# Ledger of designs, part 8: designed miniproteins, single chains, continued (4)

Each design is a single chain, and the fold is of that chain. pLDDT is the mean over its residues in the fold that is shown.

## One batch from the design tools (miniprotein)

Design m12244
Fold by ESMFold2-Fast:
Structure m12244 (fold): chain A 84 residues (1-84)
Amino acid sequence: NWNDVKLTGTLQDILDEARAVAEDPSASAEELLFAASKVRFYAQITGNEKAFRLATKAEIAALRGDVETARRYLLEAIRALEEG
């Protein structure tokens, strides 16, 4: 199904963009928050409960201005999605 292929590509692009933000040492709390929210959405669509919880923790840390904690949880969430 063409729509399934296109959706899969778009979700992978969101994950790749989130990784770029997580690996950027200059990324702001707001940028980490937006990246984490996209990863949480991807985790929800794919049914990855571990990634959903980790992305939620990243969003909470970003809202508190804790950029290092937000970055750590965001990277863990991305890894959980990539590993299954």
Scores: mean pLDDT 80

Design m12245
Fold by ESMFold2-Fast:
Structure m12245 (fold): chain A 71 residues (1-71)
Amino acid sequence: MKEITAEEDGPELDESPPLDEETVERIIEVIKKLGIDPEDVIKRIEGLKELADPETQKKLDEVIEKIKKAA
C-alpha cells in the first residue's frame, strides 16, 4: 500500500549524536532524492539555531558546515 518502502535509518530522529560525516552525507542524499537543495536545508537549520540552546546551536553549526562541504 503506497510506495513506502524501508529506506535508510538515517532519517530517524530517535538517536542522539554523534553526527559523523557519513551520517550527514546520507541525510544530504535523502534530501536530494526528495528534490530539496542542500542550501534550503542550511537555511532551515540556521532558523532553528535561533530557537535552540547554545549547545544545540553548536551542533547545528557543525551540521551546516558538513552539509556545505559535502554539497
Scores: mean pLDDT 65

Design m12246
Fold by ESMFold2-Fast:
Order: structure tokens, then C-alpha cells, then sequence
Structure m12246 (fold): chain A 59 residues (1-59)
């Protein structure tokens, strides 16, 4: 679980960085693609962390 939280923090940082690039240049398709990919990975990590916490609570 702790490793998943650290990975989440890293991807939250990446998402924020790419969002800033998009805010400055909305036509930057590379930044949009990277933002989307990082956001998907972040969501996956959030789901994994939540499932791990739920399994622990049910046990």
C-alpha cells in the first residue's frame, strides 16, 4: 500500500505539470497525450489502493 501511495504522488505531480503545459498551449497535442496517459495511470493506482484498503477492511 505505501508503495502505491508514493507512485500516486509522483503521477499527481506529472498530471499537474502536463496540465500547466496545456493551460499555456492548448494546441500542444504531445502534452495532451501525456496528460491523458498520466491521468489514466493515476486513476488505476487510485483504484488499486482503494481495492487494497477495502480488502483489508473486509478481512
Amino acid sequence: MEALRKQLEEYEELVAEYKKKIDENPNDQDAVSKYTAASIRKIGLEIDLRLEEERRRLA
Scores: mean pLDDT 80

Design m12247
Fold by ESMFold2-Fast:
Structure m12247 (fold): chain A 74 residues (1-74)
Amino acid sequence: SVADVEARIRALRLPEDPAEARRLLGELYRESGLSARSFARLLKRHLDARNLVRLRDIVGGTSVAQIAAFLARF
């Protein structure tokens, strides 16, 4: 459910290794069954400030469109 995805995002601790962080984000996106845009919106809404800064560094930006384009690689 969307609520289960939101709970997983709130509990998320991104690994320090950028490659592992990218892998985990891709797995969560695929398991969610959501569109890249919908998952990007949930990430932006529910990630804590620390993980959101890390997501920005991995993705190269903070817009829903940039996050969705990153996720579309998976």
Scores: mean pLDDT 83

Design m12248
Fold by ESMFold2-Fast:
Structure m12248 (fold): chain A 74 residues (1-74)
Amino acid sequence: GRELAEKILELMKKGLSLKDALEKLGLSPEQAERAAKATEEVEPEVVRRLLAGELSAHEAGVEAIERGLKRAGI
């Protein structure tokens, strides 16, 4: 859930790609690719909320990853 999304975002802040962060946390390469694509698909909705002032940049990152993981079935 959200704790996993927060760990992924912190790894990305340290210079890892989303896919590399997912793999480091134990996802297979196939699961990581699926989750990364799903996260990209949810980004427009999350960006809308960020621009509306409903989310901070950090909250938007966590929300996008969490929704992407759920969409990918992880």
Scores: mean pLDDT 82

Design m12249
Fold by ESMFold2-Fast:
Structure m12249 (fold): chain A 62 residues (1-62)
Amino acid sequence: MEVIKQLQQQIKDIQKEIEELKKKIKEGDYSAERDLAVKYSALGILQAALQFEEEQARRAAS
């Protein structure tokens, strides 16, 4: 399903942003910790949405 592909892409984009923020924190920019928390929340929402869509697709195939 196209929705599943879109969610997978958004998850990849958020994961890249998280890695960049982790690098900033490692380099001593602790102001990035708040942004990191926001990105983790967004990632959790997208992962939950992906699991829901995948479950719906699986149930429809059964």
Scores: mean pLDDT 82

Design m12250
Fold by ESMFold2-Fast:
Structure m12250 (fold): chain A 88 residues (1-88)
Amino acid sequence: MKEQEAAIGRALADHYRAQAARWRDRDPEFAALLTQTADLLDQVADAVLNNAPQSTIDQLKAQIAKLEPAVRAATEPVAREALAAAEA
């Protein structure tokens, strides 16, 4: 459902913003990248809820995809640990 998809996107955006706040003093470039990713996730959630054209949603997702390799490289070890903990 659109509401569930948007809720998941916003929860993920909130998570990235919380991480950005923690990293701001240690790695401001990484904190900025996390904030940018969070802003794009909110834009996707809003686009989905407002029945924006698929082309608009695809463009926003493409922007996130361009940032994803850098974010994943920085967070993948933590994400793997969190996933393993959730499965236990």
Scores: mean pLDDT 74

Design m12251
Fold by ESMFold2-Fast:
Structure m12251 (fold): chain A 85 residues (1-85)
Amino acid sequence: SALAEALRRAAEAGDLAAVRALAAEALRAGADIDEVVRLTVEALREAGRDEEALRLEVELGILKLVEAVTGKRPSVEEQIAVLFP
């Protein structure tokens, strides 16, 4: 996918601000949160950024747990603030 390629290039370049901006824009464009996080985690791991990839997976898990317990869906901007600050 175009997003996967862009994320991979940004991560390889060490441009974490670009990685966050690309992922945030994909979410604002209506991309699925699970897919965006999966692609971002894959790109970060390929670039050797295992700690940042793990942070994303943990924060997504917490976000989903909060939704399951509260019954409230996070807004796109709330998702971005948690996952791609």
Scores: mean pLDDT 89

Design m12252
Fold by ESMFold2-Fast:
Structure m12252 (fold): chain A 68 residues (1-68)
Amino acid sequence: SAEEIVKELIEELDPNLKLSEEEFEEYVRRLEEDIEAWSRGFRVPREVAIPLAETILRIDLEVEIKKK
């Protein structure tokens, strides 16, 4: 699930990163929206859309972590 992907990315990048419930839900929502955008908008198979959306989220999380 998208929630599991977000949790796994946070654990990989910074296991001490504390997100509010609102911030966590926003990352989950963005991941789901990106998956749908790739799969519907660009007609990419879901199996490819998921790792593409995950890569974008990974970059966003890394940037946010480095701002600290």
Scores: mean pLDDT 79

Design m12253
Fold by ESMFold2-Fast:
Structure m12253 (fold): chain A 80 residues (1-80)
Amino acid sequence: SETDFRKQLFKEALEKNPELRERYRRIAEKLGLPTDLDQLSVEEFRRLLKALRAEETGLPLDTPLEEINKAVYEKAKKEA
């Protein structure tokens, strides 16, 4: 499935990036989610990815996706 493919890509990213691995663990713990990707539902996985993006932009972990996407766009625009 698309979710299984995204989980596989994310596992590979975690293996290559120790910083991302620690951020993932910390955020999963804060959200009360399993740290094992295989134990996450589709909705839990999406929630975790959303929280990681919120942290990257300095926003609270419970920030609406629309607001996170706007912050990500503005950050990318500054780096261009």
Scores: mean pLDDT 78

Design m12254
Fold by ESMFold2-Fast:
Order: C-alpha cells, then sequence, then structure tokens
Structure m12254 (fold): chain A 100 residues (1-100)
C-alpha cells in the first residue's frame, strides 16, 4: 500500500500539470481520462484497482466542476483545492485499506 500511495500522489501531480497546461477544459478532461485509464490498466490486484477507481471517479467529478469556472484566479484556487481534496482522499482510501 505504501508504493500504491506514492504512485497515486504522483498521479495527482500529473493530473494537475495536465489541467494547467491544457488550453481548454474538455481537452484537459480527455487527457486526464486517458492517463487514469492507463494507470488502472497497470494495476494487478483488486484492492489497488478499487482504490484507484474511487480516486479516478472523484478526480473526474472535480474536473467537471472546474470546467464551469471562467475566471482564471477562481480556476487556480479551485485547482489547488482539488489537489488537496484528492491528496486527502488518497490518505483516507489507504488508511481504510490498511484497517480492512
Amino acid sequence: LEELKKRLLELVDRVVEIVRAAKDPEAARAEVRRLLEEFLSSLKDETSRRIAESLAGVALALLDGLSRLKDPEKREKALEAMKKALEEFIELLIEKAKKE
């Protein structure tokens, strides 16, 4: 689970980079979805897949919210909030998996 946690945190950093670099929200969402699908395909065990699928679902939902923001300052604040929320969600998912 420690290695999975590290990989998930790196995945969140990659998602944030894609969103910042993208010229439009729809292109960012498509690229993030592709990245998430590749990540899920790399996982061999059911527990890791379940954790990663949960994270992917939340990440895509948060990106849908971010795409509705037109103000660049509001978008940047929302992106920072999204990163924190995803990092906290990873901690929660890993902690739950360790106790079950």
Scores: mean pLDDT 79

Design m12255
Fold by ESMFold2-Fast:
Formats: structure tokens, C-alpha cells, sequence
Structure m12255 (fold): chain A 75 residues (1-75)
């Protein structure tokens, strides 16, 4: 299922963003996770908006990891 694969990849990228020690790397992973769930354009925009705020970026990435995990459990 293409949708399930996208959720699994989005979860991996969100978890990578949480584990990243570099804020630029964290923003890139968060952008990739978002692009799998909405569009590449929105994913890049979200990453750019959060790139200068490490705390909000980590919080957003944790929320995304939780939501993708819950969605996968329902499939």
C-alpha cells in the first residue's frame, strides 16, 4: 500500500529530525516527512519556517512521529 509506505517513511524522517544534533539537518528531515504527507512545496515551507526555532522544530517533529505511528497502528 503506497499510503502505508509514505506513512512509514514520514515516521522515519520525523524520528530522524528528533534525533538530529544539527538544527539544519533536523529541519531537512522534518521537511521530507511533511512532503510525504502533504506536498513537497508545503514540506519545504514548513522546514524553512521552523529552521530558526530548534524547540518548536523538535516539538513539531515529535507530534508528527506520534501521529504517523497512530495512523500506522490503525492500518
Amino acid sequence: DEYKKRLEEAKKYAEAAIKSKDNKEAAEYFGKAMSLLVTEEVGKLAAEALASDPEKLKEAAKGLAKKTTEALEKL
Scores: mean pLDDT 80

Design m12256
Fold by ESMFold2-Fast:
Structure m12256 (fold): chain A 90 residues (1-90)
Amino acid sequence: SKDPAKTAYEGGKKGDVKGAAEIGFASSLYGAMGQSDEANKGAEAARKGGIDAGLPETGAGVGMSIANGAYLGGDKQGFEGGAKAAREGY
């Protein structure tokens, strides 16, 4: 796909827990490295896809990864979005 965020969203909707978790994990790593924009967009899209498909477990897991990565990288929006996903998924 030309748009990684769109691909991540569709993966989340299909219950691709591995793909969603990998994006969330990458967000954690890239957030700490200061290269969080693309990883955070992908992780957030996967989270939203999981929630929209009724897979809150996937949303919670990815949200937790986003929150941790964003916290380390100073990305307030990613942190707040990830924290919201974690709360809504539990």
Scores: mean pLDDT 58

Design m12257
Fold by ESMFold2-Fast:
Structure m12257 (fold): chain A 68 residues (1-68)
Amino acid sequence: GMENERKGAEIGQEIARELAEKENLDAEKAADLGQIVGGKLAAKGMSPEEAGRRGGEIAVQTLKSEGL
């Protein structure tokens, strides 16, 4: 539901920010991307916690691959 999508987005934003800060990446860009990916994964039926975790990981991996 919409509540799970919101929670997945919030968790993805938080995890992406924390991971980016640990790796000296752009924490704001990571947080924005983690929010988007986490929300989308939760909307597809993934739990908010799992959606947020995967979203955050994908966000940081994306920034690393782009050299950002």
Scores: mean pLDDT 85

Design m12258
Fold by ESMFold2-Fast:
Structure m12258 (fold): chain A 82 residues (1-82)
Amino acid sequence: MMEEEERLKEEIRRLMEEFGLPQSLIDEVLELPLEAQRAVLDVLLYARENPEKVSRELVETSVERIIEHTRRQLEERKRALL
């Protein structure tokens, strides 16, 4: 549903901007499948609720790992279709 996807993207963009993450990383996250975007949102929300436990660097690393994992999964799926 477009409204839920739009809200998800707006929340991710807002939270990533609040953490001072680079625009290039935000753009990469917003191009991921919906399931991966939800995983990123979960990390961002946890970090927002626990700022003393989760550093900006840990948030950035976690997001980058989700992107890398998702891209590898998409490549594996494409190879399985060949």
Scores: mean pLDDT 80

Design m12259
Fold by ESMFold2-Fast:
Structure m12259 (fold): chain A 78 residues (1-78)
Amino acid sequence: DEKEKEELLKIAKEALESENPEEVIEKAVEDLAERLTELYLSTQKNPSEKLREEVLENLKKQVRGQLELAVEIVKKEL
């Protein structure tokens, strides 16, 4: 949990230091959501294609929201 928050804040800082913050965030959303989707599906017996798609979309939305919040926090501290 704490380690995950630290990772999000690190990504937010990298995004703000980047020439293309939006691109950095989008790439991080894809990478983190994919990783978390695989982790979740590893706990499931016979996960369907539909379940994979639904979990991935939900996690992309959640990760994007968390990264946007992290960016706002970092902006206020800069």
Scores: mean pLDDT 80

Design m12260
Fold by ESMFold2-Fast:
Structure m12260 (fold): chain A 83 residues (1-83)
Amino acid sequence: AAAAEARLAERIANGEFSAEGIAGLAEGDALLEEWAALIKTVGATLAEVAMARRIERDPSLPLSPETRAHYREARARWEAFRA
């Protein structure tokens, strides 16, 4: 878990989840495959929450309203569970 979380943080810090990376993740096959592997490593909820935080901080990301709503709801569920 700790190693997987560190890897996720490193990938985010390295800009892998930049605007292009996140758009590709939502809409492109190769990054979706990497996202699926990441979910298996850190768990779906933690991966979605990390992505939701990144998307929320950048409203300029070229993502569909449906994709934005999905990650917003995933984060809301996690925050409610943690409360």
Scores: mean pLDDT 57

Design m12261
Fold by ESMFold2-Fast:
Structure m12261 (fold): chain A 89 residues (1-89)
Amino acid sequence: SGMIDIIDETIKKLSDDLGLTSIAEDIRKELIKLSEEKNIDEMIKKIEETIEFLKNNLATYERTNNKVGAKNYQILIETLEKILKILKG
């Protein structure tokens, strides 16, 4: 539960502070569901898939010169990578 509380608080703060509300909330809901199922391996897989999705969006923002969008996605990627390290041990 403590790990999910950290994930929830971190994603919610990013959503509230950076305007990533829809994406961050969807990620949060999926991670909470996987935690309730006690499926750490699927949670790791989902986070890794989400990081790759966000990296693709980051590349698009960089190509379209959207520096604010790029920075917000970079922060979300870095946060998910930190969560991934906690889950892996």
Scores: mean pLDDT 70

Design m12262
Fold by ESMFold2-Fast:
Structure m12262 (fold): chain A 84 residues (1-84)
Amino acid sequence: MLEEAVEHARRAAELFEKLGDSPLVKEAVYHARRAAEAFREGKTDEAIEHMSRAIELMAQLGDSPLVEEAIRHFAEAARLAAEA
C-alpha cells in the first residue's frame, strides 16, 4: 500500500510540472516529490505535511483541472497510507 501511495504522490508532482516552471510550481513539485520519498521511507506524517504544503502553494496559482487531479492523487495517497 505505501508503494501505491508513493506512486500517487509522484503522479501529483508530474501533474504540477505540467503547469510550467514558475517558482511556485517548482516549490510545489519539490514538496510533492518529498511526500513520495517520505511515503517510501514509511514517514506518513512527514508525507502528509509535504502534500499539504504543495496544495497551499498550488492554491496561489488559482483553479486548474491539473491541480484538482493532483489533489485527488494526494487524497488517494493519504487514504492508502492510512490503510497500511
Scores: mean pLDDT 82

Design m12263
Fold by ESMFold2-Fast:
Parts: sequence; structure tokens; C-alpha cells
Structure m12263 (fold): chain A 79 residues (1-79)
Amino acid sequence: NAAAFEASLKARVAEIDAEIKRYQTELEEWKKRFKEYVKKNIDELKKQADSIVEELRKNGDEELADEFKKAVDDYFKKL
């Protein structure tokens, strides 16, 4: 009958919505892990760059240190 058919359709829509929500949750978890991975690697690369700049300044290569710092800053602005 019409009531049984309507109930069946509502149940099927609910199942589809639940499946979509599950995939959305998995995708959001993956995106979060990816962002954390990228941030961790960016932070490590920045530390390495800062160490190089400090070393160049300690050695009296201030012009090269400034050029290197600018190149690194410009690179990270593109991310």
C-alpha cells in the first residue's frame, strides 16, 4: 500500500544519508591527517631554514642570509 511504500522510501533515504555521512567523516579525517602532516613538515623545513640563516649571519654573510630568508619566505607564501 502507499503508506508501506512511503515508509520504505524514507528508510532507503535514511540509509543513503547515513552512508554519505560515513564517507564525509572518513574524508574529513583524511583531510585533517593530511593538514597535520603538511604542517609538521613545513614547521621542520622552517626550522632548517632558520638554522641556515642564523649560521650565515654568524659567519658574516648577512647579504646572503637576507637573500636566503627572502627566498624561503616567498616560497612559503605560495603554500
Scores: mean pLDDT 76

Design m12264
Fold by ESMFold2-Fast:
Structure m12264 (fold): chain A 77 residues (1-77)
Amino acid sequence: MRELAERAAQALVEEGFSEATAQAVRDALLAGAAAAEAAGAEPGFQVSRGPDGDLVIGHYAVKDGERTLLSTTVIPT
């Protein structure tokens, strides 16, 4: 998860997002991973764009092939 979070942050910087936005995404992904692991599941995430252009991150628990949404983080851009 740490490597995926850092890769996602780097990809956002390459797409033209600020380093502050990239760091916020990285921190949100790490927090989501910790929550999934505390639930006894593997961490998963989905990043999308909100209507205002904000980044919306869905944090998922993946267990036995089932994806369950645990929380959503909105990062203003």
Scores: mean pLDDT 79

Design m12265
Fold by ESMFold2-Fast:
Formats: sequence, C-alpha cells, structure tokens
Structure m12265 (fold): chain A 59 residues (1-59)
Amino acid sequence: SALRAQVSRVLGEVSDKTVEELKKEREKYGYDKERLSKIGGKGMAELRARLAALRAQAA
C-alpha cells in the first residue's frame, strides 16, 4: 500500500519533470531528436534509481 503510493508519486514526479523539460527544449531549439532522446534517457535513469531505492527500503 505505502510502497505503491510512493511508486505512483515517483512516476508522476519524473513524468511531469520530463514532460516540462521536453516542452522547454522543443520551444527553445525546435524538434531536436538527439536532445529530446537525451532528456528522455535522463528521466528513465532517474526513475530507475528512485524505484530501486524504494524497493531497497521496502525489503
């Protein structure tokens, strides 16, 4: 229950942050596939790290 709520929060936070970064990049530089892919990759890396930390805490 608590873990699932924390996972949902982390997913929402990382998704919102990634979407905002993608919007800013597109607005500033237009559609740049390489830059957009790099932002998406950073978001996924952050998500994996935060989920791994939550799993470790949950035992």
Scores: mean pLDDT 77

Design m12266
Fold by ESMFold2-Fast:
Structure m12266 (fold): chain A 81 residues (1-81)
Amino acid sequence: SLDELGAELTKVMQEAIKNIETDPEKAKELIDKGRELQSKLEEMAEQYKDVDPELAKRYQRLVKFAKNGIDYLEKKLEKLK
């Protein structure tokens, strides 16, 4: 569901930021998981586009949130190299 994917995304991003300096390898795995969730959210937005446009827009907002958060985390991880 939208709420479940949003909660999972938030948890993954919080865990990634917690681990980024202390466990960069784990942070990378969490960032990859975040990208998988972003792709799933994009797929759901497209799937609902014609059948439930309002739900599709809500998924699109989560896609934007995921993209911005994961891009930020990737930049942080790159800085540590």
Scores: mean pLDDT 83

Design m12267
Fold by ESMFold2-Fast:
Structure m12267 (fold): chain A 97 residues (1-97)
Amino acid sequence: MTEVERTPMVEVTTAEGHRFREQSVIRTDSDGKVRTATVRSSVDSDGRIVLYAVVSSNFPVDFLTPILVTTLPGDASDAEIEAEATRLAEEALELAK
């Protein structure tokens, strides 16, 4: 049985003082494989919201190359950002199979 768990979007501050929002989707496939897609949102130089998706299995996502990237307008609501982050995470999990 395939199980999917979604985490709420949280604000993270790095040791360097950079702020971003992060959301994860965790998928457990019927074969017992667990994969986590993590999406981070930041603001680019043009004021657009940039979403980066990475996929990992049992290791830190910070050292992985992003699989998918998308952008939203800078005035996008928190709900729009969370919905797009969830969509991007699910798409990244499908590509990582």
Scores: mean pLDDT 71

Design m12268
Fold by ESMFold2-Fast:
Structure m12268 (fold): chain A 68 residues (1-68)
Amino acid sequence: MSRLLERASRLSRMGNGGRSSDLIMEATGANERGASMGALVANMLSSSGEPPRVAGEFGGLVALKASQ
């Protein structure tokens, strides 16, 4: 009987593993929008010659706002 359980577990793992990865990527895709906006603002502030501290604070605030 343990051999049948091993076979069923292997089959389930293969099928579920692939689908799970796809769903995780779809869910993280929605979260990436907020992160992308924060990164974009941080890059723009860095390009304008702002000190790293000021650029970081502004990027953080924009990312927080975009997440809400």
Scores: mean pLDDT 49

Design m12269
Fold by ESMFold2-Fast:
Structure m12269 (fold): chain A 91 residues (1-91)
Amino acid sequence: MKTYTETAEFEVDGGKGKVTVEIKLSPEQVEAAKAGAAIHGELTVENEDGTVRRVGASVKIRDDGTAVLTADLEVPEGKARVTATLTITYE
């Protein structure tokens, strides 16, 4: 069993109800996804007050090697740090 993990971080302004991020995968990771590897997407949202919340993300992998992660989440007014994590597990 082999696991690949890709992580991307960004800052978002509050008042958004949906977050979408794109992560570029290697050709090996794309082929494994096509072969039915287990794919898990997650977003970690850290609010300005230090409150942290983790939510599952929908993942769509394109043939060009782009993984698109989307999650519906409420971000309060102010700024939040969002960390997107994509995990691909092979047998």
Scores: mean pLDDT 74

Design m12270
Fold by ESMFold2-Fast:
Structure m12270 (fold): chain A 74 residues (1-74)
Amino acid sequence: SLAEWEERLAQAMEEEDAYIDAHFSPDVAAQMRALRDQAVAILKDGLRAGLSPEELAARLKPVLDQLAQLYEQA
């Protein structure tokens, strides 16, 4: 169900936040969380709007690329 998926997503986000806070500076951690939250919002809005996987990937790419760069820095 959608509710079950959202609960699993929330749990995964909490786990990622704990990892980020343990391994990165507060400033980098805040940027990573903002980018992750932006990616989640794009995904939810895109799925609700019925976007194709290709359209979703195109919209997500800039945010995911920035997040990946931050993971590589520290």
Scores: mean pLDDT 81

Design m12271
Fold by ESMFold2-Fast:
Structure m12271 (fold): chain A 64 residues (1-64)
Amino acid sequence: VKVEIIQNGNDYTIRVVYDGKVYEIVLSNVSLEEAEQYAQKLAELARKLQEIKELLEKLKKELE
């Protein structure tokens, strides 16, 4: 899981790479600190989802 913050003028783009897919969320009229807090929350969620996915894939492979 990879999370990046990209500043575009007065906007911040939070880019999350999860499961080989790229998701972008544009935050307007927020501070850098608010964008960083949002990115941290997304990183934690994406990491938890990745762990769950890996456990499910391992379980499926062992049972099939």
Scores: mean pLDDT 78

Design m12272
Fold by ESMFold2-Fast:
Structure m12272 (fold): chain A 66 residues (1-66)
Amino acid sequence: SEEVLERIYQDLLAAAERGDEETRKFAEEIKDLSPEEAVSKWITYELNRAVDAAIEREKKLKEKEK
């Protein structure tokens, strides 16, 4: 329902405000979208970010100097 999507959207915006600068910037980008589109893009963003962080961590551990 629209009410459920709106609640999820508001919860995600609140989480973004507590997040880092990149997360806040992404919240700014999605705020002009419909709740459905915003939630969809947010889920994709968090998934991509988690994957990128895991890859980045593995590379840094492997190439870490001194």
Scores: mean pLDDT 72

Design m12273
Fold by ESMFold2-Fast:
Structure m12273 (fold): chain A 95 residues (1-95)
Amino acid sequence: SREELEKEIRELVEEILELIEEAKKYLDPSSQKELDELAERLREAVERRDWGTALATLIEILGLLNQSKNPKVQEIAKKIAELAERMRELVRELA
């Protein structure tokens, strides 16, 4: 159902947000601030069911994380990318 798909998307977003908080530990203050602003944009897009903005924001988050040379950040970015792809599949099923 639509409600079950939306619930699964929200659960994926919560996992992504937890991974973002973990990644912040390995980033400089400037990157942490930018990541916080992107995380807030992601939360707001999901609350509005603006899936296009949510997916676009995930691309921006991954772009920021991929600028890091830290192996821990790269590992976290890979996990976020896998969750984002699953979210994209669920969003396609909604429309």
Scores: mean pLDDT 90

Design m12274
Fold by ESMFold2-Fast:
Structure m12274 (fold): chain A 86 residues (1-86)
Amino acid sequence: MEAEIRAAIEAGREDATAADAAALVEEEGLSEEEARIIADTASAAAGQVMYDAVVNGKVVSPEEFAALMLAAIEEGRRKAEELRRA
């Protein structure tokens, strides 16, 4: 079942990434590539939290989840800035 759970999380992650990237382009004027890096980094962190909760029974508090998401968005923005610099 791990492969099926992973596939379901990844599918949900792809949908969320596309929606978030579109919003970043529209609202912040980022390029499609920059927006996708930020959205993908955030959705990857969220997917890992979901996987750990379902497979390993590891629960995070809302505060811990918010901190993880903020850190992931910050890392994504850093990666997008490096892409712009290149």
Scores: mean pLDDT 77

Design m12275
Fold by ESMFold2-Fast:
Order: structure tokens, then C-alpha cells, then sequence
Structure m12275 (fold): chain A 90 residues (1-90)
């Protein structure tokens, strides 16, 4: 069978909220545009060791993408920015 076709758009955002879930996981909210200017609201559960996470990205029109994200922080500092991909089947 042909491989599944997935559209991937680069996105970045400012972290608006962080909540500790446990010693290994944090819940993050962020807001920011895709590379083509579509504004997204982001919620994700992030692994504190890898600084990677997944969650839904939602447009103002209610469209939903699967988000794959990374956060960048200095040791001992919370992340202020997230980067990743908004994914949907096409």
C-alpha cells in the first residue's frame, strides 16, 4: 500500500502556561503561528528529560492538528518558547 500522506507545517510559539504533572512530565500551553501565518493555540504534555511533547494544536476556526513539539530552556530555567510541527492527514 502507498505510505500515508501527512501534511507537516513548522510552528513556534510563546509558552503561556506550564503546570508540573509529575517528576517526568509537564503540561504546557503556548500560542503562535505556523510558518504560513495560521495562528494556533497549543496544549501538550512534555517529557522533562527530552524536552519533547505531543498535543493538539487548534486554530481560531476550530480546525485541529496533531502537534509534535520541542521546548528549549537553560538548565534550571522554565522554557519560554516551543517549536515543532502541526500535522494533519491529506
Amino acid sequence: PPPPRIEARRTSGEVTRIEDLDENNAFIEAEGPTEDGVDLRWTAVMDKKTMRGEGPLVTADGETFRGLLGAISKAGEPPTRVFGYALRPV
Scores: mean pLDDT 77

Design m12276
Fold by ESMFold2-Fast:
Structure m12276 (fold): chain A 86 residues (1-86)
Amino acid sequence: SLEERARTMIEMARVSVKKLEEFIKQEDWESVEEVIEFMRKLIQKMREIRDELKESNPELAKEIDKVIKEVEEKIKEAEKKLKEAK
């Protein structure tokens, strides 16, 4: 179902944030870049699911939007650290 897919994507986003933080701590900048690329693709898919859920489940759509914004902020922070490290 769309709701199950949405919940799976939210969980994937949370796992990706943890992985990003681990790789930053390890200064594994190649893995940081790979996780950022994955997160950007995930956000694109999450936006599509959010738009489909707006009328059928507006509360879940709001949760997805909140998670997208949180992930975008984490990407910005990671990209700043990546630039400072190079």
Scores: mean pLDDT 87

Design m12277
Fold by ESMFold2-Fast:
Structure m12277 (fold): chain A 59 residues (1-59)
Amino acid sequence: AKYKGTAAVFPKGSSEPIKGEGEGETAEEARKKAVEDALAKAKAKGLEPEEIRSQVEEV
């Protein structure tokens, strides 16, 4: 089965999330890729992640 992950990084002092997405052959891989994508985007903006939320769905 194929899985799609989505992640949202909430920077400290901000209510605006930075979103990431990833796909994988397993739910764990899809979630990991989504989190890595969101963290890479946060790092590019110079933002410190305070909270990370992730979800995975089978597609």
Scores: mean pLDDT 80

Design m12278
Fold by ESMFold2-Fast:
Structure m12278 (fold): chain A 90 residues (1-90)
Amino acid sequence: MAEEKARKRLIEELRRLAEEFEREGRLEEAEFLRRLAKELEEGKITPAEALERLYTYFLERYEGELSQDVPTFAKGFWEQLIEKVKLEEK
């Protein structure tokens, strides 16, 4: 049950972020987020795996400097995401 709720919440947040990235003209990031949400919805990946993929994608894309090129609307999400990934990295 906890995983199901986490999965649903993450799918909703990824879709919301994808729409915001698309509005800002960042189509590549929007497409990545939509694909990740679809894989979560289809049960192909866990929420933890999705968070790891999301962190790795943006870390590589922004050359490890997420704070400089991450849009302001996404910064709060990235701060929470980074913290959660570090806590679940066991």
Scores: mean pLDDT 68

Design m12279
Fold by ESMFold2-Fast:
Structure m12279 (fold): chain A 64 residues (1-64)
Amino acid sequence: MEVEVEKVGGLYAGFVYVDGEKLLVSVAETEEEAREGALAGLEGAKEHPERGKQLSKIMMDALK
């Protein structure tokens, strides 16, 4: 599965897999919105994988 959605606290986190790496690309109040954001983020992360990795790390650190 290229897109995965997980519940994190009161929010939903959307993840994508690019070159075998799991990247956090969206956070939303609903699972559907997180999944839509992840699909949009997948295209951007494939075009700019290093930027996608950096943004994912920032978002994951913010959720801790």
Scores: mean pLDDT 77

